# Designed miniproteins, single chains, continued (4), part 102

Each design is a single chain, and the fold is of that chain. pLDDT is the mean over its residues in the fold that is shown.

## One batch from the design tools (miniprotein)

Design m15528
Fold by ESMFold2-Fast:
Structure m15528 (fold): chain A 57 residues (1-57)
Amino acid sequence: GPEPTEVSREIADELLHVAALFAEHGPSDATPEQLERLREEVRRTLEEAGVEPPPER
């Protein structure tokens, strides 16, 4: 099938960047473990969409 374009890569990078910012600030009630899971869920969601996630930063 058709492969993802650089647009998908930009979205992936932005989502990982948002996850990193959320991990840095985070809500007081969230644990680091929950934030790590969130990052992985974002990455897996993109993979399911058929895009290759970029490096975290």
Scores: mean pLDDT 61

Design m15529
Fold by ESMFold2-Fast:
Structure m15529 (fold): chain A 91 residues (1-91)
Amino acid sequence: DEDKILQQKGLEILIQEIEREVESLRLPNATPEALKKRDEYLKEMIELAKTEVSPELLRELGRDPNNEEVLNEAISRVYRAALERYRAEHS
């Protein structure tokens, strides 16, 4: 239905922004091993985007792809979840 289509569009926009953010965060002198770990981290963040962002936020983002406030809120939720997971796995 329309709501699910909007959720999917919002998720795609969120994933694209996560990809851009992760790319920009890599160090200029990163080793091949570090880049591989970054790629694994990106895949985990994409999975978290599917579970940690509310359907309502995704629909809103899908309706207005340029809604920076909604995008920033969605990204913040994913990043916080990813950081907590990373810390738990590496504690």
Scores: mean pLDDT 79

Design m15530
Fold by ESMFold2-Fast:
Structure m15530 (fold): chain A 75 residues (1-75)
Amino acid sequence: SSQKAVQLLKQAKQALKQGDKKKAQQLVDEALKYAEQDPDAAYVWYLLAEVYDSLGDTKRAEELRQKAEEIERRR
């Protein structure tokens, strides 16, 4: 669910704050799976993009931002 994805993304941001990039990567990848179950929640795709960008995965962050913008356009 989108709520589970948000919870995981908050944990990923906390892991990044602690310098644990490996845990942040694991948490954001898990959050992506929950986001796919509720794909119309644009705010979750924006949060995913933020975490991936913070991890240095700029290409995925850009793709996820584009997805979020497309969802917002459909509303």
Scores: mean pLDDT 84

Design m15531
Fold by ESMFold2-Fast:
Structure m15531 (fold): chain A 70 residues (1-70)
Amino acid sequence: AMTPEEARDAVKAAEENIEKAKKYLEQGNLRESSIYATAAGILATAADMGGLREEAEKVREKISEVIKEA
């Protein structure tokens, strides 16, 4: 299991990656947005933070919708 300090660092990193993913999505940079959203999901899962994982997944769903619209 992660230490409490590692878990806090993972939560912070997940939040920062979600914000970067949203920013890149707004810029139309789907590749970078997908990378950051995926990283956030992995970090949130490692820290057992379901809410952050859900936020990361919502960004990934928006990216998929934009790709379908082309």
Scores: mean pLDDT 79

Design m15532
Fold by ESMFold2-Fast:
Structure m15532 (fold): chain A 98 residues (1-98)
Amino acid sequence: AMAELEREVKEAREELEELIKNGEIKEEDVKVVEMRFEMQVELARLLVEGAPVEEMRERLEKLLEELEKEAKTEKEKEEIKALRESLEKLLESLRKAE
């Protein structure tokens, strides 16, 4: 259920923050990891909501556009491109399952 998902998201976010504080994630990689986390959270919410594939595309593309505006390094921009490619493959797989 959505309430259970939101609890798991909070726990995962706290774990990510501890990994960053402990230096387990390199400073240069922090934003890349955070972008991946934000995309996974939005995808999980959409799946729990039972959103149609077209709505998933629209909402995830909008999130990617916001993350792209925040991207400062070439590595961060390359990650957004990789996330966009992964999204297309995922949406194709979900469409075939319908």
Scores: mean pLDDT 80

Design m15533
Fold by ESMFold2-Fast:
Structure m15533 (fold): chain A 72 residues (1-72)
Amino acid sequence: ASVREQTIAEFVFLAIVTEIWLAEERNIPISRKELELMIERLKEAYKISTNPKIQAKIKEAIERAKELLKRN
């Protein structure tokens, strides 16, 4: 992936983790459909990323979204 593609994937990852964090801080539930979409977007970001540290953070976010999905 190009540097531009990697940067976009990193921004997508940061946007999703920020949305999850804000929802948890505000005690606002995220819908099942939104969580499923977040997981798919994070999986795509994982494929584009070449940095192991960023990949580890993306994988952590995927597991967090899956845990929230189990609560529905």
Scores: mean pLDDT 84

Design m15534
Fold by ESMFold2-Fast:
Formats: structure tokens, C-alpha cells, sequence
Structure m15534 (fold): chain A 89 residues (1-89)
């Protein structure tokens, strides 16, 4: 499948087993609240393109990395706030 090909290319470029890329994308999908297929499309495809030397894909991968970091930090802040509120009740 095209998804499997993308995961393979990312694994080859990063020098890691395919299983590590699959785990990364699954964990990322869980953090973002999206499907694994969506994580492959949003992150895997740009990373595979960047690995092939595509400058446009490299810029897209960098942009996605920033957006993901911002979302993780925002979700972590919300969870910390919920924990603080639950301990006061």
C-alpha cells in the first residue's frame, strides 16, 4: 500500500526499523486525536519527500513539526489545568 511505502522510506532515511516509525506515528496519532492514516498523510508523506531531497517537502515537514509541538504543548497545558482543578475538588 502507499502508506506502507511511505513508512518504509521514512525508516530507511532515519536509519531505524519500520516498526519504530509505525510506533512513532501511532503515538503521534493518539496525542493529536487523529487516525494513524491521517498521521501518515500529514507527517509521513512530507518526511519521505524531504528524505528524497525535495526542498518543498522539507519546508512542509518543518512547518508540521512546529504545529505538532504547539498542539502537544497546548494539550499538556490543558491536562495540567484539569489535574489542578480535580485536586481542588
Amino acid sequence: SEMEEVIRKVAEAAGVPVEEVERFLRELAEILGISVSEAVRLVGVPLAGAAEGDEEARKEAEKIGKEITERILREAAEKLREIEEEYEK
Scores: mean pLDDT 70

Design m15535
Fold by ESMFold2-Fast:
Structure m15535 (fold): chain A 74 residues (1-74)
Amino acid sequence: MPLPTESEVNARLQEIVDLHQQGKLEEAERLLTELAESLGMSPEERQRILDLFRQGRLGDMGRLVWDKYFELQE
């Protein structure tokens, strides 16, 4: 699949955060996994963002997703 655009990453992260705030944790985790896979994250990187998500550390989670996105632009 093609890599997501900056706009698509932003939209998906916003949806994940909104679902987490609504308590729709299973749906949010599924979307986060799909986003991580679309960015080619390793199993270790995916586990780290899932752990941050489950801890409610959404800012740290989003930072790691954006760090990966910008790494792919280099």
Scores: mean pLDDT 84

Design m15536
Fold by ESMFold2-Fast:
Structure m15536 (fold): chain A 56 residues (1-56)
Amino acid sequence: SLNLDLVRVSSIPDLEEARKAAEETAKKHGVELVVRVDDLGNILVMPRAAWEANTA
């Protein structure tokens, strides 16, 4: 499922590898994903629509 794939990608410690996995997940599920790093160094992965809704 998309949710399980998002959890897997966010658990990758290397940002470049996480971005590549996010691209594969986006292609697999036909969605656009955003990859961010928070102030604590955690990798966050979410659908673009969800990110846009939370950045206003």
Scores: mean pLDDT 76

Design m15537
Fold by ESMFold2-Fast:
Structure m15537 (fold): chain A 64 residues (1-64)
Amino acid sequence: MLSASEAAAVHELAKATGLSREEARRLLEEAMKLSGEEQVKFLVERTGLSEKQARGALEAMRLS
């Protein structure tokens, strides 16, 4: 089961990219294996989002 913060991050990423919830969830799981700015760069490179949009999705994930 997804936590509320994980569900929020998946929703924001899917909305920003047009990806399915499953694809957004998988990308966030991969990003979580990286640290700091590497997470932002990974999401930008994999999705074509701006750095600001990628940061927004990661900030949603940090909410408890």
Scores: mean pLDDT 73

Design m15538
Fold by ESMFold2-Fast:
Structure m15538 (fold): chain A 93 residues (1-93)
Amino acid sequence: MLSLEEIREKVREILKKIEAQPETLSKDTARKYLLEISKILGYDFSIEIKARIDSLPGDTLTKEQVKEIIRWFAEKIPDEEKRRILLEEVDSL
């Protein structure tokens, strides 16, 4: 099982990849990164993440919209420390 430090580092790596993308990401690319973050945290939010992305108009998301989705599902994380890590790392971008 990953330590909290390993979770933070892996989450940070994915968030840096998101930040390195152009101003907008395809919904498929955003979904891929959001699913990777969910997996690192030890949760399956695949259905919820897909539904949230699909609810937004168009075929692309801004980086800010991606960050808002991350904050949205972070609030669903039952582990307080994992939730805090995700919120701190996304707010640091």
Scores: mean pLDDT 83

Design m15539
Fold by ESMFold2-Fast:
Structure m15539 (fold): chain A 68 residues (1-68)
Amino acid sequence: MSPVFEAASELLEALTNPEDYSVEELEEIVRRTEELFKEEESSLSADEKAFIQTMIAIARSVIARRRA
């Protein structure tokens, strides 16, 4: 599995188990996922890009709500 897909999977786990992850930990996972996405973007299919972008968007929304 590509590193960006592993990071996106970790994001999904954090979003489904929010009590096990702090806001700071979630922000770190998002930052790493975004960095890996930029590095691997040319190697990803349209479906893979859509999945990763959706996970990042959901995580960013959760971070904003938890900080509000």
Scores: mean pLDDT 81

Design m15540
Fold by ESMFold2-Fast:
Structure m15540 (fold): chain A 98 residues (1-98)
Amino acid sequence: MELPPEVEKALEPAVQEILKELEPKVEEAKKLKYVEKKEEEAKKILEEIAKEAFERLLPLLRELLSKEEFEEILREAIEVFRHNKEITAILEAALKEV
């Protein structure tokens, strides 16, 4: 589901701060992705980045979104990260608190 413009504006400072903190790690992962035998290492770094971003963004999303909109985003994220048990556990815990 697309975020309402008002919610997107409210999240912008937090999203920008997270992106600034994670940008060096994202850049490192991108470089490793193109190196043979380092693709799995790059994938692990990207999954850690996603985990950190969810832990920081989920409390803000919960305050800014309706219960139904928040549940929808959590369900979509769980499907995307279905292969990563650590990320899905974080998302499922947030869904139970809705």
Scores: mean pLDDT 71

Design m15541
Fold by ESMFold2-Fast:
Structure m15541 (fold): chain A 81 residues (1-81)
Amino acid sequence: MVEGEEKEIEFYFKGKAKSEKDKAAIVSLAQEMGLEVKTYADGTVEARGVLPAKKRQEVLDFEEEFRKLSEEVIEVKIEEY
């Protein structure tokens, strides 16, 4: 049945990975979720995307892993529409 617009979660994570292997792990996790990922020579990684609100737990799980694999978390933004 058509209700109001499907609610979405927009998220953006930016951090510096602890190592090249941790950077690769973040990229792998982001790709599993269908996220846009950018990596930089300095070990900085950006991941962003939009998922349906029903995938909220996957977003939260990704945030936890991102924080564990990052030496420094520069920015985390999670917005529900």
Scores: mean pLDDT 78

Design m15542
Fold by ESMFold2-Fast:
Structure m15542 (fold): chain A 72 residues (1-72)
Amino acid sequence: MLTPEEEKRVKEIVEKLSKALGKKFKIIGYFTDKNGNKVVVIEADDGSKYVIDVETGSIMHYDVYKKVLEGE
């Protein structure tokens, strides 16, 4: 689970992304990757998915992230 500070950071990133793309996002999952990084998966109303690194605030497409995990 995210800390209150991490949750606030993720919400701010999601809100900014929502305004920039004109889409609504929902958080659909939380997990920790193999390197110990906390990761949040978000889904847009059109079904597109993104992954947010909680520590850095970096955003990547879920399909890219999934291929990296499956490729290992």
Scores: mean pLDDT 75

Design m15543
Fold by ESMFold2-Fast:
Structure m15543 (fold): chain A 87 residues (1-87)
Amino acid sequence: MEKLEKAKELIKKEEFEEALKILREIYENSDDEKEKAEIYYLLGEIYEKLNEKDSAIALYKKAKELYEKIGDYEKAKELEEKIKKLE
């Protein structure tokens, strides 16, 4: 999806305000649990880069729950390891 790819590019460039705006718009207009899981993951990456550790952990935990719900156990495991490194 074009908007989600743009948000990923903005995160890599550390343009977090615009990335957050795009991610919020996608979230409010999406009923896709996989897309919502990816949005929570990207939000976690933003807050991790902002050194907001507790917020990043909470967002990664939410992404993990959604990935588990949709059966993406590989991404859920990657998130569990990421959460452990932040705790």
Scores: mean pLDDT 84

Design m15544
Fold by ESMFold2-Fast:
Structure m15544 (fold): chain A 59 residues (1-59)
Amino acid sequence: SKKKEFVAIVEELTKQKSGKDQAKVVAKALDIPVSEVIKEMNEKKITPADLAKEYLEKR
């Protein structure tokens, strides 16, 4: 389910210390390039977790 997928992403994000590693977690989970994750985070000024939630809600 989308909720379980989001919880798994958040748990993995809490294990990462750098923004780049957090972006890689989101990119892997959403199957999109890391560069697109970083671009959207910077343009929207949102966290990796917020970006993941937005993408999952649009599916």
Scores: mean pLDDT 80

Design m15545
Fold by ESMFold2-Fast:
Structure m15545 (fold): chain A 57 residues (1-57)
Amino acid sequence: MEEGRRVAREIGRAFAEGMKKGEEEAKKLGLSPKEAIKLEMDYASKEVKKWLKEEEE
């Protein structure tokens, strides 16, 4: 096993969680596909950043 692989997997999970949250929010707001994608990417980036900050502390 290797720490780097675990980190990559957790980042992937955080990204997926963010995408899911962004998709749910976009559906609630009735956003267009383009706006939905932008929101999903924003949520995904925020989740990854939060996980990285928590991991280093």
Scores: mean pLDDT 77

Design m15546
Fold by ESMFold2-Fast:
Structure m15546 (fold): chain A 71 residues (1-71)
Amino acid sequence: KEEEKLKAFNAASDQEFGDAVRAAGLTAEQATKLALIKASGPFKSYEELRKAARERGVSDEALDAVLDQLV
């Protein structure tokens, strides 16, 4: 399912991504970090996306919560 999540993340419009972040119930701080990660894409692999998220202090749990809203 990581390929599906990566494709959904890369393909998401600004509106779709914003809706997914709100639906995931994340803090404003996590939402801001995720927006910066989205802006630094697209990503070639799920590992690259996970690494970018970790470097910005976004937990694997928070990233997966948003991705689950996008698929």
Scores: mean pLDDT 80

Design m15547
Fold by ESMFold2-Fast:
Structure m15547 (fold): chain A 142 residues (1-142)
Amino acid sequence: SLLDMYRALEGTWRVTVRSEDGSIHAEATARLTLEGNVLRVEVTGTVTVDGVVRRVEARGTVVLESDTLGSVEATVVIEGEEPVHATGWLLAVSDTHVEFYVEGSDGYQVHGEAELVSPDHVRSRAVGSDGTVLHGEATRVA
């Protein structure tokens, strides 16, 4: 169930994201906590776009709507930019695989997928509305 996946995701994760064209690279720490049917996500790190390094912070929740569907709400703050409020959904397609869609208040849309490869490793792939393809890796911090 999606709730079992939430339990598996609890903890602190080191996250790396890269674009296929090499223009974007992000390194962050994500902290995930499960409170009832709500997965809380806190992210702090840096994003490098075309060689310019900026700090990034994000806070969000995924609310369990059913055994397979979660509602996403998040706020993303990138240094020098206005905060983006994001809403979307997360769909469990298996016990280890989710699809997600997120739309920002700036009009940017992201559709992607994530897989729990092992208890300590997550892989993701996402496509932005501008055609940017992002690959993510997350590893559990000991």
Scores: mean pLDDT 89

Design m15548
Fold by ESMFold2-Fast:
Structure m15548 (fold): chain A 107 residues (1-107)
Amino acid sequence: SRTEIDEETLEILQKAIDYIKERLKRGELRINKEVLEFVKKQLEELKKTKSEEEIIFAEVVGYALAMKAAEANPEAEQVELSEEEVEELKKKIEKAEKFIEEYRKKM
């Protein structure tokens, strides 16, 4: 895939990270089921051709979108993140933050 990583792209990733952290801090673990299923399916396809950084970007942004969908439509079908899923998401966020830090140091 083609990756054009600029300051705008890094800002989008940072906003997604900040949103997820705020939701987790509030104990709001509900995610829109349909959006989450779509994100997981797309990530399996991306793993075949994309770099680790591109996959991390897609995963973090995708989870933020699924959480935003749950917030915007609380009556829609939702899934609650397990403790294990929360810890995995935190690990993905840490990798995304390290990616942003590394890229900003090169700018």
Scores: mean pLDDT 80

Design m15549
Fold by ESMFold2-Fast:
Structure m15549 (fold): chain A 69 residues (1-69)
Amino acid sequence: MEEVRKEIIEGLRKLGLSEQAAENIALGLVDLGVTKEEIPEVLERIKKVIDNVPASHAGARALAAELAA
């Protein structure tokens, strides 16, 4: 559980999300039972959704990431 959470947080932060947004999303994904093996697919899905939101809209990007998760 803890290692899955940290891996998701690290991946989301590399996508440009804030630490707080990454933590909130990671907790939700862990609660849904996401496994370590599923992390790359989940991050790729989130990245595709975020890429459709302008970089200047940090709040909208965080919301898009939560909806993609």
Scores: mean pLDDT 75

Design m15550
Fold by ESMFold2-Fast:
Structure m15550 (fold): chain A 72 residues (1-72)
Amino acid sequence: MAAIRARGEALGKELAAKLKSLPPSEQSKLVAKEVGRVLLTVGDLLDNPEDQAIRDEYAILNTALKTADALL
């Protein structure tokens, strides 16, 4: 749990830094792409609810997006 949170927070900080360096049009594209990836991961989790690797990936991505949003 703690390691997953730390990975998500690190990725979220990196994503926020990338967003701040991009023009507004590219920022919107990057956000849409990351949101799409989370939705696909949710679909995978629904198909394989007991797959720990998919659950961990979802937790990392969810934490990364929340961290990036908080830093913007």
Scores: mean pLDDT 74

Design m15551
Fold by ESMFold2-Fast:
Structure m15551 (fold): chain A 67 residues (1-67)
Amino acid sequence: AAREELKAALDGKISDEVIDKVLEYTKGDPEKLREVAEQLKATLALNPDEEITLEDVDRILESLDFS
């Protein structure tokens, strides 16, 4: 499932609440989920001791502009 893939991709450094926001925005679209996952991985790479936050997701969703 998309939720399980996001948790695995981010080494568990993402909460279910944050994942729910991603799933609502992407509507479970695999391509959109992949784009978000790549950006979240990049965020973790810059701050490996931090967890993904709702603010991180908001910034990424704004930058990707899923129109």
Scores: mean pLDDT 75

Design m15552
Fold by ESMFold2-Fast:
Structure m15552 (fold): chain A 68 residues (1-68)
Amino acid sequence: MEIKLFKGTVKEVIEELKKYPDDTKVNVTVRTPDQLLTFYNMTVKEVIEALKKHFDDDTEVEVAIEIE
């Protein structure tokens, strides 16, 4: 498993995730000032859609991306 730590905006995290094939299985933990969200056993495509739904592009986040 590969683990990548990233800090930036939601838009930058989405662009990082787009580097992987849409069907790649990942575990993603997202930390904001107000909440902690974990996406387990989801595809890159599903995680990107969830991030777009929950956050504005400019939201500052810290993420851990675990690739199987």
Scores: mean pLDDT 80

Design m15553
Fold by ESMFold2-Fast:
Structure m15553 (fold): chain A 95 residues (1-95)
Amino acid sequence: EELERLVREAGEALRAGDLERALEIAERIAELDPRAAAAVLSGLLAALEREGAPKEELKRVLERLREQIERLAEETPEEAAEALRELERLLEELE
């Protein structure tokens, strides 16, 4: 199943520290399953917090994450709200 493959690839990108790749795959997952995409975005946020990615990379990824979460809020508002709260917390930590 394509969704299962994409979720696996997103996990591999996150473990490799390829945040741009993980974000790109999350966009494709959102077209198939918004809830699965929200879970991947939450996992990406958790990975960013744990790994301490460079500030410039974090800002860029967080900006794109916000766009994706806002889009998902129309189809899965509860999951999107959780991801948005975590994103806001990470942005505060960067300050």
Scores: mean pLDDT 71

Design m15554
Fold by ESMFold2-Fast:
Structure m15554 (fold): chain A 119 residues (1-119)
Amino acid sequence: MTPDVAVALLHNDEEDLRFLLPYLAALPESVKRVALERTAEVSPEVRALIEEAGVTLLQFPAPDLSKLSEEERKKVIDEEMKKVAEATGAKPGSKVLTVGVARLGEFKGIIAASGIYKA
């Protein structure tokens, strides 16, 4: 099913961004595309790649989620999703596809999760 919004999760990594950009570019023109950068510092090279791809850059520095309680992690994720909604015009009920790069041993692939914006 076609999402309303696609969110690429990034950590200031040019290689991971270059890996994800063709996937985002292949989505229908009706899909709003955002790059959610969790790093406080984003390199000029990463910014240029996002701009050239026509993707909206959202910079939302996140604390180390592994050190947070489940409740605190949920609050951070909810705040990130609110920022995505504000930038894309997404409304409650919008279909959101979250994509990122997954690494397991020597394996590298795209991980994708579908959800509904509820706030």
Scores: mean pLDDT 73

Design m15555
Fold by ESMFold2-Fast:
Structure m15555 (fold): chain A 75 residues (1-75)
Amino acid sequence: MAEELEEIYRENPRIGTVAGLAGQEARAAGKSVEEATEIALEVARATEEEPSEEEVEELLERARERRREVAAARA
């Protein structure tokens, strides 16, 4: 559950950040907390190498852009 994501974030902050962003995007797309957590865990498990700081920053920007579009479509 979310506690497992927090542990991943503590041990591998970049992987945890990427996983957390995937979960937030799922939530913005209308997924439940449980579904979003499962998606985030899948992303964490699929991440073989620790992403670079630049990769994390790009993912954060893309996540914000997608969230804005989803929010605008639902408003």
Scores: mean pLDDT 71

Design m15556
Fold by ESMFold2-Fast:
Structure m15556 (fold): chain A 73 residues (1-73)
Amino acid sequence: AGLEAAEARGQAKLPVIKYTNDLIKNYDKMSDKEKKKFYDEMVKEVGKKIADAVIQNVEAHLQMQKQKEQQQK
């Protein structure tokens, strides 16, 4: 039952996973203008709350990578 309820929400959560994966791989290569445009497109498609969650996940991932590189210097 819990997984089936999550499946009904899958239509909203699939974009989150997809955008998060794409952004993690390409975020550093995007200009600030491109990042802003991408964010605005996500807000229009999935709403601000979900778009914010995607950005938070990407930022957390990048911050963790940066922290590891700082530790490895």
Scores: mean pLDDT 68

Design m15557
Fold by ESMFold2-Fast:
Structure m15557 (fold): chain A 107 residues (1-107)
Amino acid sequence: SERVREARRKLLEGYQALKNGDYDKAIELFEEAIRLAEKDDSPEGLFLLAQAYAMLAIAYSKKGDTEKAEEYLKKAREVADKIDPSSPLYAVALTLIAEAERELKKA
């Protein structure tokens, strides 16, 4: 559970970097969140992993790397599909992925 807490912290720090236009720092922080979350197969770990991939897709899109953006968006969907569909975390993960899809279409 400490890995899940640290992954969530890295996601929040990465989101702040993304909002500030620090795309390289955001990518680094989201990659750290992925490394932490992928070691946890709990529903919360899967949710954080899907969120991290979706955020990484947005960051690469902001840098103009559309190929990496689409690949990470695909990974976010694959991870979200592993979450129990009856879980509230599944619905939230799909919402975050839809937001990432909308951001990619703006680029």
Scores: mean pLDDT 87

Design m15558
Fold by ESMFold2-Fast:
Structure m15558 (fold): chain A 69 residues (1-69)
Amino acid sequence: MSEQIHELMTRAGELIKEFKALEPDEESEKEVKELLERMVQALGRADFATAEEYIEKMEELVRKVKEEK
């Protein structure tokens, strides 16, 4: 695995772990799942810029869910 893919995957994994710890509702889980799928698709094409954009969107969603708790 390239260093860049490893870094992005680690960042995404930590976000998912934090998100699950918040016990989010079904709608929020669906949104995160869709963003994660898009990120994985971008990584499969070595489109790191697009993958990073989806990670940033996941970070924003996690922050929003955390604020609602």
Scores: mean pLDDT 79

Design m15559
Fold by ESMFold2-Fast:
Structure m15559 (fold): chain A 75 residues (1-75)
Amino acid sequence: MSIEELIRETVEKLVSLGMDEEFARRVVNELVELALAGDIAEATRLISKLLKSGELTPEQARVLAEAVIQAHALS
């Protein structure tokens, strides 16, 4: 699986969970960039911040966390 495929699949999954498509694209790209840079701690912190603010549901946060792990494994 390529990084481009991971981004597309993650965005589609988040949209199916009720997330706005533009917001999903922005968040996925930011988290994937952090994961590719090896900054898993910052990626996790961003997900936690968005979950605490109510901008993410727990299920959306799980999908994003899985994408971060997969992106790091592909780097």
Scores: mean pLDDT 86

Design m15560
Fold by ESMFold2-Fast:
Structure m15560 (fold): chain A 63 residues (1-63)
Amino acid sequence: DELVEILKKTAEEAEELKAADALVQIAKQLAELGHLEEAIEFLKKANEIKPSEEIKKELEKLE
C-alpha cells in the first residue's frame, strides 16, 4: 500500500525532526489502516519526545 509507505517515511522524518504532534497524527492514520504495531511504535516515540496524556490514551486504545 503506497499510502502506508508514505506515512512510514513521513513518520521517520518527523521523528528525526522531533515533531511529536506530527508523529501522533501519522500513528493515528496507521492505526486506522490496521497497522497497529507501527502505530504503537510511533506513539511511543512521540511520548519520548513530548510526554502527554493524549498520547498515553491513544496507546491504551491500541494496546
Scores: mean pLDDT 79

Design m15561
Fold by ESMFold2-Fast:
Structure m15561 (fold): chain A 87 residues (1-87)
Amino acid sequence: EWPLNERQEEVEKLKEEIKEELKELYKNKKFDEIKKRLDEIIDKLVSLRPEFTKEEVRNSLLSSIKSVEEFIDLLADGEVLIREIEE
């Protein structure tokens, strides 16, 4: 029996696909679309931890970002986390 399941491989593939989409949006200056995707991640995180405000969650996430690549990676990880439980 393998230590990695089929779900783990699917999650990694999904992350790469999301990163490519986000890179395309950034390249085309679609900042409103990127903001919408960030807001969806923040909304999900606040729904799991309602003691925090959306602004507190956003500031916590963004305070660790040092580059555009890290920002894209953060968004991809957040979207993967939201979609990970798809059968």
Scores: mean pLDDT 73

Design m15562
Fold by ESMFold2-Fast:
Structure m15562 (fold): chain A 65 residues (1-65)
Amino acid sequence: SIEELREKLETVERNFPNLTTLVQLQAAIHELEELIEEVKGKDEELLKRAEEVLQRLKDRAASLE
């Protein structure tokens, strides 16, 4: 459901400060990419929010490379 996808996104956002290794960030990126595919065409606001969080994860991963 959309509510379950929202809760999953909120969990990733809440845990963002604890994602300090490349392995953790890559796992979170994969999870959000799958969430984005599930949300596409269903909830525009949740899609935008998920894409913003995905970009933040990718930016942090790039800074560790």
Scores: mean pLDDT 83

Design m15563
Fold by ESMFold2-Fast:
Structure m15563 (fold): chain A 78 residues (1-78)
Amino acid sequence: SETLSESARHERELIERLIELVKEKAPESELRKVVAELLGVPVSSITKGTKDPVTGRTYKEIFEEILKEVEEVLKAEE
């Protein structure tokens, strides 16, 4: 049996928490905290629009895209 790495397990737990927070209509501040942990950056990197050196996109743009994807998944489950 293929064992998931500890890192992959942690990312999955954060994703599940993010989906639950979006479903519960949690404040954007709580959503930012979970996404910051998923991206491995401080929350200030999202709020200040710091650029990701790999993608060239701001962490704020990445945050907004992740939230949009989660909302689209939840709408599809209707």
Scores: mean pLDDT 77

